# Designed miniproteins, single chains, continued (3): the designs that were tried, part 72

Each design is a single chain, and the fold is of that chain. pLDDT is the mean over its residues in the fold that is shown.

## One batch from the design tools (miniprotein)

Design m10495
Fold by ESMFold2-Fast:
Structure m10495 (fold): chain A 120 residues (1-120)
Amino acid sequence: SAVELAEEILEKVKELVKAYEAGDDEGVLELLKELKELLLELARELFKKVKKDVAKAIGLVLDLIGELIELDKALEKKDLDRALEELIRALKVLAELAKLAGDEETAKLLEEALDLLESI
């Protein structure tokens, strides 16, 4: 379910913040790779729930795919700052998609994950 994926994303973001604060760059990179897969699965589940504004939902999914491509490039270069920036952008797009899908619980969990990342 979308809520279960969002809960897993929030837990991985909590782990990522701890790894970042500890200076564990390898741990951060591994968690970013895991988060990328979860973000793609969540986008698929949220898109299925969209009943109105389908054109806007398609635009958000395309924006998310673009952010995840840039995340992949940052991960290949081991550029932590860029990878974190792209993760933040991807989460913002997913929170908007969740609101568009009427999934307020998923949106709230994603906004909590964003607040944690923006605290770094």
Scores: mean pLDDT 90

Design m10496
Fold by ESMFold2-Fast:
Structure m10496 (fold): chain A 80 residues (1-80)
Amino acid sequence: MVEEKIRRAIEEGLEPVSPLILMKLPEEAQEYFREALAYVVNKKYEEAIKYLEKALSLVEDPELQEELIRLFANAIREVE
């Protein structure tokens, strides 16, 4: 599940992923991901994960999906 992958990425302290990966996404996926980050800033993690799942559903590349999950996990670590 996406939530388990996020938790693992936070716990492992993986290397930061460049925000430039967002330029590889369809515009709609970029918008969903920005909404997810806005919810992370407000510590509304359930809603943030829902928008991350919407963004991931528009991404067909599994490697790019993993990069998005890592970028999202990094945002959570910065906010606590």
Scores: mean pLDDT 78

Design m10497
Fold by ESMFold2-Fast:
Structure m10497 (fold): chain A 93 residues (1-93)
Amino acid sequence: SELEERAERILERIRELAATLPAMRSDAEALAQAAALAAQLPPSDDPVTGALRAMWAYALGIAAGLPTEEAEKEIRENEEVVERLMRALEALE
């Protein structure tokens, strides 16, 4: 249940990030935004940077109205993913 509580907190924060993004009209526009944000991040050699990239991809998916059910399931069920995303959220604050 502690893992579930952390996962829900992460998902809530990702949804808050998605709410700050402009509404997207197409998958192509969502992909272009994902590429632009990814280009602003450091190289993916660092696990925290990788987690931050994943958070932005998920937030963009929500903003674009894409199905996110599999990504949400992975976050809820994977302790290592939850840990990495928590570290990325702390780095953003």
Scores: mean pLDDT 63

Design m10498
Fold by ESMFold2-Fast:
Structure m10498 (fold): chain A 86 residues (1-86)
Amino acid sequence: SMAFLVVTARFASEEAARAALAAMEAVAAATPGMVDVRGALPSPTTALVIGLFESEEAARAAAEAMTAVARATPGFVSVEVRIESS
């Protein structure tokens, strides 16, 4: 079954949030089993990536890669992950 992924990452600066968003979108889009990926900045210092994947395993791989990228970004504050299967 398909899986829906939401990653929300918070940063100390707008520059960090934008850099993290671009990198998180790139690793999510490169994940095998990716169906659709969208990114947004709901606030200047918050990066949000929403993805649809062909499996929970693919969604978890994308989540792991995105959280690693977020945590490696200077100014990282927090990251939250939600995975929901259909």
Scores: mean pLDDT 89

Design m10499
Fold by ESMFold2-Fast:
Structure m10499 (fold): chain A 107 residues (1-107)
Amino acid sequence: KQEELVKLLEEVIETIKEVTKKAKEALPELADFITEQSDYLISKLKELKEYLKNNKLSEEELKEILNYVLNLLQSQIDQYKLLEAPEEVLKMLEESKKKVEELLKKL
């Protein structure tokens, strides 16, 4: 379960990178802002991944991390909706959110 969460965090990081690329292409005037926001998120997800690799966590702690990641993804969806980002960007984030929700249901 913890190994699945590490793998899921790696997938989420890659999704955020691709979303960032597509969002910058669609919203070039906001490219610096989009980059700064994505770098912050990737940094936080990498910190969580490192914490998971170095610590044995309880099922309750894993649920807390999954809920935190879910909230981060929802914040990104809300931000990109406000910026009128392409539907493709929103769909990619929603797919990542569903994967997080699916793992949370298995705990």
Scores: mean pLDDT 87

Design m10500
Fold by ESMFold2-Fast:
Structure m10500 (fold): chain A 85 residues (1-85)
Amino acid sequence: ASAVLAEATALVKEAGRLVEEGRLEEALALIQKAYDLLKSAGLEPDAETLAALRETGRLVKRLVDEGRDTPAVRELSRELKRLYA
């Protein structure tokens, strides 16, 4: 596995943890770092990164379902979708 993909996966997983803790702006910063890292390396997400993105996306959806649809939650959803592009 690429070291860059492993780092991106770790950033996405940590962002999921921060989402669970309500630290949404910090989670957003990690997702943005993961995107920049993959883009700079010319890499697309692999199966492990996609699995981490699905789990973090599930946590963000849970916040929306709980009525916590804030600007930070909307921005997290947009940045997560960018990682699939």
Scores: mean pLDDT 79

Design m10501
Fold by ESMFold2-Fast:
Structure m10501 (fold): chain A 112 residues (1-112)
Amino acid sequence: MPSKEEIIAAIRELAARVTDTLIDFAEKEEPTDPKKAEQIRTLGMIVRGQLDTLAALLRDQSLEEQVAVYKRVKKLADEVINAAENGTPDDVIATLEKFIADLTAMINQLRA
């Protein structure tokens, strides 16, 4: 079974991977639609901040809860990465908005 520290490190690794993917996507989109590129950068910064907050809040949770949260975060992160690799800018924006909503819900549950 992974340690609590390994789960937190895995969430931080997902945060880095999502951030790098979105930076690359926004740079590629900038010449075609600078407004959508800026929107993606803004949403990406929100997601990064939420993932940092979530990782901090998970330190005091059970290993079972950390694993459950990690699985949810990984699924959402994989959806964002897939949209960036295979989708449109609108797909990336939609997946980021969904990720932000789901991260907000998870953070609120952990703070209760």
Scores: mean pLDDT 88

Design m10502
Fold by ESMFold2-Fast:
Structure m10502 (fold): chain A 64 residues (1-64)
Amino acid sequence: MKTQEQLAELQRQIGEARRNGDRERYYLLGAETSDLVADMLEEAGDLEGAENHRHGSEVLRKRA
């Protein structure tokens, strides 16, 4: 799946988890989204932004 299509699918699933009150799934999907954004930022040359999103992903996984 292209990164853009992957982001759209993750956003759809996050919306579903939020509507269902599925806290664990919400945080895990948020972590996956942050990792995907980090990959995009790294590819664009924003290494600092990528590192910040990687850290955010780890925090979200710990909250799940």
Scores: mean pLDDT 81

Design m10503
Fold by ESMFold2-Fast:
Structure m10503 (fold): chain A 64 residues (1-64)
Amino acid sequence: GDEMARLIAAVLKAEYESGHLDFDPDLVKSLLEKSGYPDVGEKVKKLLEEGKTKEAIELVRKAS
């Protein structure tokens, strides 16, 4: 639920701030889908594949 989405947002933010992002977009999507946010998961996957990590983090934060 909401706790998992918040955790995903925090992890994405930490990776972005460290200057390293080695996330699998499909894994992030799967975790969001299992947390009850399938539409958010699909959008986050697309943003991560496009390198738009800040936008992906904000989308997860707004959903949680």
Scores: mean pLDDT 73

Design m10504
Fold by ESMFold2-Fast:
Structure m10504 (fold): chain A 60 residues (1-60)
Amino acid sequence: SDAAKEHIEKVKKEAEEILKQLKAALDSARAQGLVTAEQVKEMLEVNKKILERRIKQAAA
């Protein structure tokens, strides 16, 4: 249905914005010496996979 397609598109856009904000926060934390470059990469990869799973669940 069109409503289901609109919902999935909205969830995808929200997931992209969350990842963008998370990257900005992690880059800031790294600049402050709170996390390493490797930890930033790992945290982004883990959260990307979580969001991809949530998008699939929204599509089901």
Scores: mean pLDDT 82

Design m10505
Fold by ESMFold2-Fast:
Structure m10505 (fold): chain A 94 residues (1-94)
Amino acid sequence: SLEEKAKKAEEILDKAIKEFEELGDYALANMLRYMKKELQKTAEEALKKNDESLFEKALKGLIEYLESLKPQLSPEVQKIVDELIEELKKILEE
C-alpha cells in the first residue's frame, strides 16, 4: 500500500540520516531530513488524491538527486548513499 511504502521510505531515510551523523556529515544528514519532510508532504498529498504516482515520481526524483551527488562524496559516504539508493529502488521495484 502507499502508506506502507511511505513508512518504509521514512525508516530507510532515518537510518541513513543516523549513519551520516555518526560519520560527522551533518550537512548531508540535514539535507536528507529536508528531503524526508518533502517526501512526507508528497505522500500525504498522494494519499488525499488517491494517486500513488505522485509518491513514486517524488521517490524517483530523490534517487536521481542522490545518484547525482555520489561522485563528489568520500568512499565511506558513497557506500551509505549506494545502500540508501538500493533500498529506495526496492520500494519502486526498479
Scores: mean pLDDT 86

Design m10506
Fold by ESMFold2-Fast:
Structure m10506 (fold): chain A 68 residues (1-68)
Amino acid sequence: SGTSEKDALQNILDSIEKSTEEDVESLIELIQKLKDAGVLDESLADKIIALLRQKKLEEAAKLVREAL
């Protein structure tokens, strides 16, 4: 279990890159759990969730890469 933001972001990136639009709810749940645990910055988490809700997986992955 990673408690660092960098480890969380890497896990999110790997999950997005393996995912399709059908996995969006599971991805949002993962990010929400990391946000609620204080592992991920709230503003960054909310931006990633917003892109995922729009089915913009590639844009979400780009945002995560830029944060790493």
Scores: mean pLDDT 84

Design m10507
Fold by ESMFold2-Fast:
Structure m10507 (fold): chain A 80 residues (1-80)
Amino acid sequence: MEALVQEMVDAVSLLASQSKDPELRRKMLEATARAAEAARKRPDNEAVLQAIEEALRYAQEGDAEGVIKAMERAVELAEA
């Protein structure tokens, strides 16, 4: 679990560093912080963990919009 969250944080940080859009970079970093906190507070929530895995996949594919969408979903699921 912590390993998955850390891999996601590392992958998104790398993608954010490659972004030319400062607003997109800011949104990615803010979403990353909130999603990581959500996953750590809800470690037994499979839907939150699946959203984190999806964000990691999008980050590895270079899809910044997919990353933000998946992370926002993780936060929404944790707040439910």
Scores: mean pLDDT 80

Design m10508
Fold by ESMFold2-Fast:
Formats: sequence, structure tokens, C-alpha cells
Structure m10508 (fold): chain A 69 residues (1-69)
Amino acid sequence: MQRLSGAALDDAVVAIAADFAAQGWRTITTQDIRDALISRGYSVTTAQVRRAVRRNRGRLAAMGITVTD
């Protein structure tokens, strides 16, 4: 299981949110993103995902998706 941090975590979070947005989702949870990352073989905490979401609010808004806790 690979650990993610910094820009790699940010890009992975945005990629997962983009996948949900492509499926028609407008609202997802921090837990949905974490579960998707774990399913892809990454080791992340909910706190790390939440912080990555906060850092990338502009990128997420551009996709029309809202991330909640």
C-alpha cells in the first residue's frame, strides 16, 4: 500500500472527485474519497483527505462538485 502526500495526494483527490462528477454526482463526502483511494491501494487518513480538499477547493468548484465531511 503506497502512502500519498503533498501534490500526489492533491492530484489523486481531484482525480477521484472528477470521476464522481463524471458519474453525475454533485455532492460527495470526504469518506467517499478516502474509501476510493484505499480501494486503489493508497494509505490515507480522513484528515489528510480533508486537508487536500481544502487546498483544492478551486479545482473542485470548477468541476461542479461539493465535498462534505
Scores: mean pLDDT 83

Design m10509
Fold by ESMFold2-Fast:
Structure m10509 (fold): chain A 75 residues (1-75)
Amino acid sequence: AVRTFASDRERAIAFIKREKAEYPQFAENAAILALTQGLSEQAARIYAAFSILGQPRTLEEAAALDGKDGVALLN
């Protein structure tokens, strides 16, 4: 379970970094949804990536992951 979660998290971050080129419309739609819930655009992308991986997370969990990985997403 813990190892599966870590693997899914790494895949989600990798997917977010690629989504700007491959899925721009999806990123925009995810950002709109998260902004209405008070999340950052990066947290919205994390939420969306986990949903695509079949491992849906709460908005609060996505925000917590953004806080840890936000710097990496900006590079």
Scores: mean pLDDT 54

Design m10510
Fold by ESMFold2-Fast:
Structure m10510 (fold): chain A 87 residues (1-87)
Amino acid sequence: GSSLLNEAGREMEELVRAAQRRDEAAFREEAKELLSLAKQIAETLPKEVAQKKFDSMITALNIIAELFPELREELEELIEELKKLKE
């Protein structure tokens, strides 16, 4: 598999850990790192591969928003940015 796809998976795990700690500053930094990585995926990988990965990430982020309603606004912003990259 692509190194970038593996890194995106690890960043998703880091984002969940920050949410579990209720560390909003760490959560925002992890969200920024995930978005930066998503932009690299969009630029580097075939569009069909990137779109499938973004769909998977959006699904996971929606589940995280259900588990951590206090972070819903930040998660919805990240989801919207991923939807823009999917286009």
Scores: mean pLDDT 85

Design m10511
Fold by ESMFold2-Fast:
Structure m10511 (fold): chain A 98 residues (1-98)
Amino acid sequence: SDLNKLLQKTAEQIKPFLEKGQLQEALQLSVESLYGKDEEFTRIVELLAEGNLEEAKKLAEESSNNAIKYLGLALINYQQGNLNEAEEYLKEFVKEAE
């Protein structure tokens, strides 16, 4: 699917930043790559911008797309200051986007 190709391209683009521990750069590039391209991911980002963490988390956890789920959870944990959990979820995103 077009979404799967976009997710794979996004994972390939962020992998070098993730390997260098540049978590903020990896997450920012993920948002720039996917915002406005997938409705569910775009809504998660908008809910986070609104400070609605509970609804953002619910939408991410209920996603039928594991890549969107893990990327959403990475962003949520990053915003909460849970940097280690954000990094682990972003690693899972890269694996699922293969």
Scores: mean pLDDT 89

Design m10512
Fold by ESMFold2-Fast:
Structure m10512 (fold): chain A 70 residues (1-70)
Amino acid sequence: VLPKVIVKTIEAESAEAAEKALKDYVAANPDAQVLKYVPATEKDGKYIAEVVLRLPSGDVEVVKAVAKKP
């Protein structure tokens, strides 16, 4: 079976909320291996945080948390 790449986007209200959302997502998936973590960074009026996880099934999840600047 070929591994799947799953992309998920989470909307957040702030940079802090974006990082919390990713932390909560990782905590909810304790059997997943964290391959990469990018903390919330302000880019062109947005805050973007990202985590890349490998699931026990071999599938890869890319989870992005995006918050708009007020």
Scores: mean pLDDT 79

Design m10513
Fold by ESMFold2-Fast:
Structure m10513 (fold): chain A 107 residues (1-107)
Amino acid sequence: SKKLLEEIEKLKKKIKELLDQTHEAIKKGDYETAAKLLREIAELKERMSELLSKVYPEVSESYREVAELYKEMAEAVAKGDLKKYSELVSKAVGMEIRGIGELIDAE
């Protein structure tokens, strides 16, 4: 399981780097680049779901759902719909928080 945690941490670091680049692209009005980066984040979240599927199936499912939200974010940003993008970000954050809560809730 230590190897799994190391792979997950590597993916989390890459996602953070891509998210920082996405915010910079949006700030510059480069919605094409932002949409591309959001699609890459979706692929990495799908990879996390695959890695977690056999050990933490509920957390895995949350990451799969979040990956779909990132695909919707990419479409919203590509159209310049920043309000819909913001709403989808809030939904994705809520799902990830719930998934983490289930992982650490061992009384």
Scores: mean pLDDT 82

Design m10514
Fold by ESMFold2-Fast:
Parts: sequence; C-alpha cells; structure tokens
Structure m10514 (fold): chain A 69 residues (1-69)
Amino acid sequence: SSAALEAMGEALRRVALEAGASEELAEKIQRLAREGRTSQAGALLTIELGDEAGLRAGKEVRRAMEEHG
C-alpha cells in the first residue's frame, strides 16, 4: 500500500541519516523505497553505509511493514 511504502521510505531515510548519510543520499534512498524499489534502496544503503547499517535498515523496514502493511 502507499502508506506502507511511505513508512518504509521514512524508516530507511532515518537509518541512513543516523549512519552518517548526506541529505542527498538519504533522499535518494527514501525515493527508491516510495517507488516500491525497496530492495534497491536497501542495497544502496548497505553499499554506501556498511553492512551494520544495512542490517538495521532491514529490521526497521520489517517493523514498518508489520505496523502499516
């Protein structure tokens, strides 16, 4: 649903910023998730910010899906 994609995008943006991402990178990650490209958003986050940030992003996305999906 649109609400689930929005929640996932917001969660990924927050994780990216907390991991030290620029606003530009965080916005790109959020946009990919909002477009339903959540796997690409997660991959980009992991490549740019590291495996620990990627694992955290995966947990936050799952929580958002459970809460809004």
Scores: mean pLDDT 85

Design m10515
Fold by ESMFold2-Fast:
Structure m10515 (fold): chain A 78 residues (1-78)
Amino acid sequence: MSGAQLRAGMEAASRAVSTGEPIPAEVAGAAVYAGTQMSGGKVSAEEAIAAGRRLAEEGGGVVSGEDLRRLMVELARK
């Protein structure tokens, strides 16, 4: 993942948490990965990205801030 993709993911996650704006599928994986790294880096980049993309696909191409937060908590504890 590039630094630009990671930054885009972090910004999208921050907006979703602050304003409720949905996270597009394209940055959902990066947002999950950035969150897990900040929470102690307990999961691989591949695992975090795959989980974020799956969540976006299930949400019709977007991820809510609440869904992202719940997934990040789940992954950080594993």
Scores: mean pLDDT 70

Design m10516
Fold by ESMFold2-Fast:
Structure m10516 (fold): chain A 116 residues (1-116)
Amino acid sequence: PEEYFKKGKEAFEKGDYEKAVEYYTKALEEDPYNVEAQYYLGLAYAKLGDYDKAIHYLYPISFRGDELGLEAAKLLAKILVEQGRKEEAIELLKEAYEVVGEKYKEELKKLLEEVE
């Protein structure tokens, strides 16, 4: 499981996002609870312009109380804004703000103010 995640990361760092998707998908198939693989799979799909799949993988993580949840919410909001879905980005960031850990609230609040 960790080997596929490592190979996905190596492909991602080289800019081979199609290969990164292949390896991150295999990592997530072996460990469906690997939230880090889910995040990077979403990010790799975003790099490929497959925004529907990027949203599918990032949305559930965006409501975590941790740093990965914050990064997923930030990336998803950026994708939504660039697609002209600004109101959906605002609602996502407001929901993420309610559940995110205290140390991340200021960063998320600033992002929400920038998107509005």
Scores: mean pLDDT 84

Design m10517
Fold by ESMFold2-Fast:
Structure m10517 (fold): chain A 117 residues (1-117)
Amino acid sequence: MKKYAEEAKKGAEEAEKGAKEAKESGDESSAKSAEKAAKGARGAARAAEKSEGKKAKEAALSAKGAAEGAKVAAEAAKSGDKRKSAIGATAAGISGAGAVAGALIAGDEEAAKEGGE
């Protein structure tokens, strides 16, 4: 059970790293989307810690998805390719929204609210 909370926490840490790298690249769209993914992953990690069973597992998966989206956005921004940056920004935005939804499904409205900001 604590395994899902730990996985979600690692996802949030990876999403924050991706957001920092995207911001350092100077691509505003990728930076904004990666930051949104990082916030969503943090919300999902808190929801996973408070939840059990299927809800904790779903929140952990949402945090992992947000981490991957933020990483893709950071790598795309570093490439200098506008098409790749647009794809990365879209992936981070979708995965961040998914993490917010995962937190909400887990019944943590405060975590979902923070992830949505």
Scores: mean pLDDT 73

Design m10518
Fold by ESMFold2-Fast:
Structure m10518 (fold): chain A 85 residues (1-85)
Amino acid sequence: SMEKLLELMKEIHKLQEEIREELENASPEEQEELIRELLLRIAEIMRKYGLLSPAVAAAVESNAPARELGRLIEKQLLAEYEAVK
């Protein structure tokens, strides 16, 4: 539902703001790990709201690269938004 999606997006935004300063001050190696941790935490939030797709869940379980995990998360969130607008 739109209400669940809005609550999910608020939690994701808060998480992104929380990590932004740390990410800006990180080395390239630290940035990759921080981005991965951010994406894993986003997937956990998506699971909490019942919006985690099988594709995202499989990517988490298979330890997929951060770029691929991020792409799948973005694709799912866009699809959820299109479904409720």
Scores: mean pLDDT 82

Design m10519
Fold by ESMFold2-Fast:
Structure m10519 (fold): chain A 94 residues (1-94)
Amino acid sequence: MTAEEKKALLKELHDLAVELANDTSLSVKEKLEKVAEWAKSYPEFTEEDIKTAVAGLMAKLFQLGYTLSKEQEEQLEEAVREGKSVQELIDIIA
């Protein structure tokens, strides 16, 4: 993947994250799973790129007033430290 192609995909990711964050018909879990599935559709994206995509959507959701419980925050921090899968991170958040 070229640097220009990666930049174009990051813009598409940002636009998708904004669209999903504002979609009132979807649950938080469905929004996170949709962004992860979009990122997984690009074979050049690593597991860390997919996690970064999910984190970007979470940042948009937090700006819109979504909050995690203290227990969810502690579980998420532990799962990140342990290198848990994208799906395991989504399951903690939602």
Scores: mean pLDDT 78

Design m10520
Fold by ESMFold2-Fast:
Structure m10520 (fold): chain A 111 residues (1-111)
Amino acid sequence: SQALVERLRQSSAVIRQGLPSLSPEDKQLILDTVQAIRDALRSQDPKLIREAVSRSVGTSIRLVSNGQTETALALVRLSTSAVEASSDPEARDEAIQILDDLSATIQAELE
């Protein structure tokens, strides 16, 4: 779905915009979470998908506790949209690319 892919791009953009206000520790947590979602989508393993969702919820709670509410909401939207994309091969491939691009951006911010 084009609308689903657009939601993924919009959520990714919000996370990117929030990066300068995040601690290195919170950037690493988001990176680990985004990579877990990406890897779960690539695997198509329901267990890994459930584990990635659980991880994204935990990361979002921590971000809210640290005052990063907008980034936390964007991460929830990103993970939910990525899971919705998992059942559609075309949307899944696009989601994986968006998550890879986001991962690369966060990795660069940690260098």
Scores: mean pLDDT 87

Design m10521
Fold by ESMFold2-Fast:
Structure m10521 (fold): chain A 68 residues (1-68)
Amino acid sequence: EKTKELIERVRKLLEEGASPDELVEFAKTEAGFEEITVHPDATPEEVAWAIISAIENGIKKITLRPEL
């Protein structure tokens, strides 16, 4: 299934030490995200979790905001 394959690929990227920018690029190019915006201080784990959660719930737009 497409959803399972995308989630597995995100997990593999995170395991291989992918940066937030690499995870965002994957979401835009491979996972079909229409909009994804992350703040400069977002961790790879935060970005990966947000992408996985969005894929599981059929969401194609994500914004991660800095928490001050």
Scores: mean pLDDT 78

Design m10522
Fold by ESMFold2-Fast:
Structure m10522 (fold): chain A 58 residues (1-58)
Amino acid sequence: MLSPLQQADKRLKEFMKTASPEDKEELERVFKRLKATASPDALVQALEQHITYLKEKE
């Protein structure tokens, strides 16, 4: 079983396979900054919210 962090990372990579170049770059930047400064819990939550936002933006 994947940890929440590993599950979030896998979900990010799955999304990025089909995302537009702009969405990929934005998500990667957000993830990189959150990974450096946020707690694991905050990172997972923020990443999930951003992915949901981008998916619904479609």
Scores: mean pLDDT 71

Design m10523
Fold by ESMFold2-Fast:
Structure m10523 (fold): chain A 79 residues (1-79)
Amino acid sequence: MEEMLSKEEALKALQPHLERLQEAASKSTDMEKIKEADETLQRLGDELTATYEKNGAIPKSLLDQVLKEIEKVIKELEE
C-alpha cells in the first residue's frame, strides 16, 4: 500500500536536500544551470503543494521522486 506522509514529515525529508541545493547554486558560476535548477525546484514545489492541497498528505513515492530530481540538479550544479 502507498505510504502517505504529512506536510511536516515531507518538509523534514526535503530540508537537508534543499540546503545542499542552495549551497551548490551559490557556488555555481553557470547562470544557465542555476536557472534550470530554479525552474525544476519551482515545478517540484508546485507538484507537492497541489498534491497536498488535493489529498491532505504526500505519497512517499512522489517524495522519493522529488528527492531524486533534487539530487540530479545538485550533481549538475556541482559539475
Scores: mean pLDDT 81

Design m10524
Fold by ESMFold2-Fast:
Structure m10524 (fold): chain A 82 residues (1-82)
Amino acid sequence: SEFQQSFVNSVLKASETAKSEDPFESEIGEALVRMTAAVAVTAAKQNPSLRPEIEAALREAIEAVKDNPFAVETLRRALEEI
């Protein structure tokens, strides 16, 4: 879906920023990954009808950022929480 693609793209950008050699950019990237995961969990809990699409988006995002252990772990925890 358009939502799934947008979500995965947002996570990819945050993950790339988190891999920056600049510590300031890296910290911002990690914060963006955490915030995106937290929003997904909150949305799924508040609106159970959205859960299947959010679960699919989280799974695709995990695969997309598999080279970033921090992002993978953060998103896996989000998936386990919904």
Scores: mean pLDDT 88

Design m10525
Fold by ESMFold2-Fast:
Structure m10525 (fold): chain A 55 residues (1-55)
Amino acid sequence: MMQQQMMREVIDELYESGALTEEERDELLSMIDDGTPLSEIQQKIKEILEKRRKK
């Protein structure tokens, strides 16, 4: 798969597992559609997950 498709798949799986809200999933998918670098999308995902796991 292309890296963009892999990223979409990861985001969808995180949403299905409950790690992301619908709002966060939509935001991340919109970033991919807008051509945001994959590194920035990965960083955003990490920040969201870190916030959820802290406290």
Scores: mean pLDDT 77

Design m10526
Fold by ESMFold2-Fast:
Structure m10526 (fold): chain A 58 residues (1-58)
Amino acid sequence: SKLEEAIKEAKEIVKNTDDEDEQAKKIQELFDKYEIKDDDDQDKVVKAAVEAREEKLK
């Protein structure tokens, strides 16, 4: 699904990008790329990115 692909790509963005501003920009671009307009689905993508960031810092 589009949501699953966006979540996977958000995690890859976090793994491959150290700059938090660049991560946020790329994650925002995923909403347009995958047409994620629902607030709940956007929240799921953001939570996946936050979790990936927390794992990267440990």
Scores: mean pLDDT 80

Design m10527
Fold by ESMFold2-Fast:
Structure m10527 (fold): chain A 64 residues (1-64)
Amino acid sequence: SKELQEKLEKVEELLVEAIEYIATSDDEKKFEELKKKIEEAAPNEKVAEAYIKFLEGVREVVRS
């Protein structure tokens, strides 16, 4: 549906922003804010969980 596509597009924009942030910064507070925005924008809880776990994994590798 159009509504689901718009929600997915919004969460993908936030995901790209979060990846860029992880690459350029290490501020925990802003990262937590980005995770909350992704959770709110995601079309469902499972998609939100998958994206958040992915970002947390990327951040752990980048910071190691």
Scores: mean pLDDT 80

Design m10528
Fold by ESMFold2-Fast:
Structure m10528 (fold): chain A 70 residues (1-70)
Amino acid sequence: GEEESREAAEKAAKGLLEAGAKSVEAVATDTEVRITVTSADGKVGVGVAPGSGEEAADRAGTQAAIEAGL
């Protein structure tokens, strides 16, 4: 549900901060997870994955990290 998606998105956000992101914003719903990453260099990456839970959070986080150059 939304709670599990939120927890997974928060965990993904923590991992991105540990990987060198300057800031991370995560939004989770029942239908998608969206993660926005700003790198130390000021590059912005956005990842959006359909679905919920850890799989959606991991996919969104990975896309955001790649786009931000992490």
Scores: mean pLDDT 81

Design m10529
Fold by ESMFold2-Fast:
Structure m10529 (fold): chain A 70 residues (1-70)
Amino acid sequence: SMVEQIRAELEELLAQLEKQDISPEQRERAKKTLYVEAIAKLLNLSQSERDAMYASLSLAELQEMLDALG
């Protein structure tokens, strides 16, 4: 399904991100971007909705939202 494909892609990108020589702070921001993109693909969100989501939600809240989407 599309949900399974998006989750698999997210897991692969997160694994690649863990290999990067970047600060923990930069890694957290990058993870947040990846979760926003995954949710946006599932919900067909516009760029402005993605930007609002990134600005208003923490990484933990984004993880909970993605889990709730199945």
Scores: mean pLDDT 86

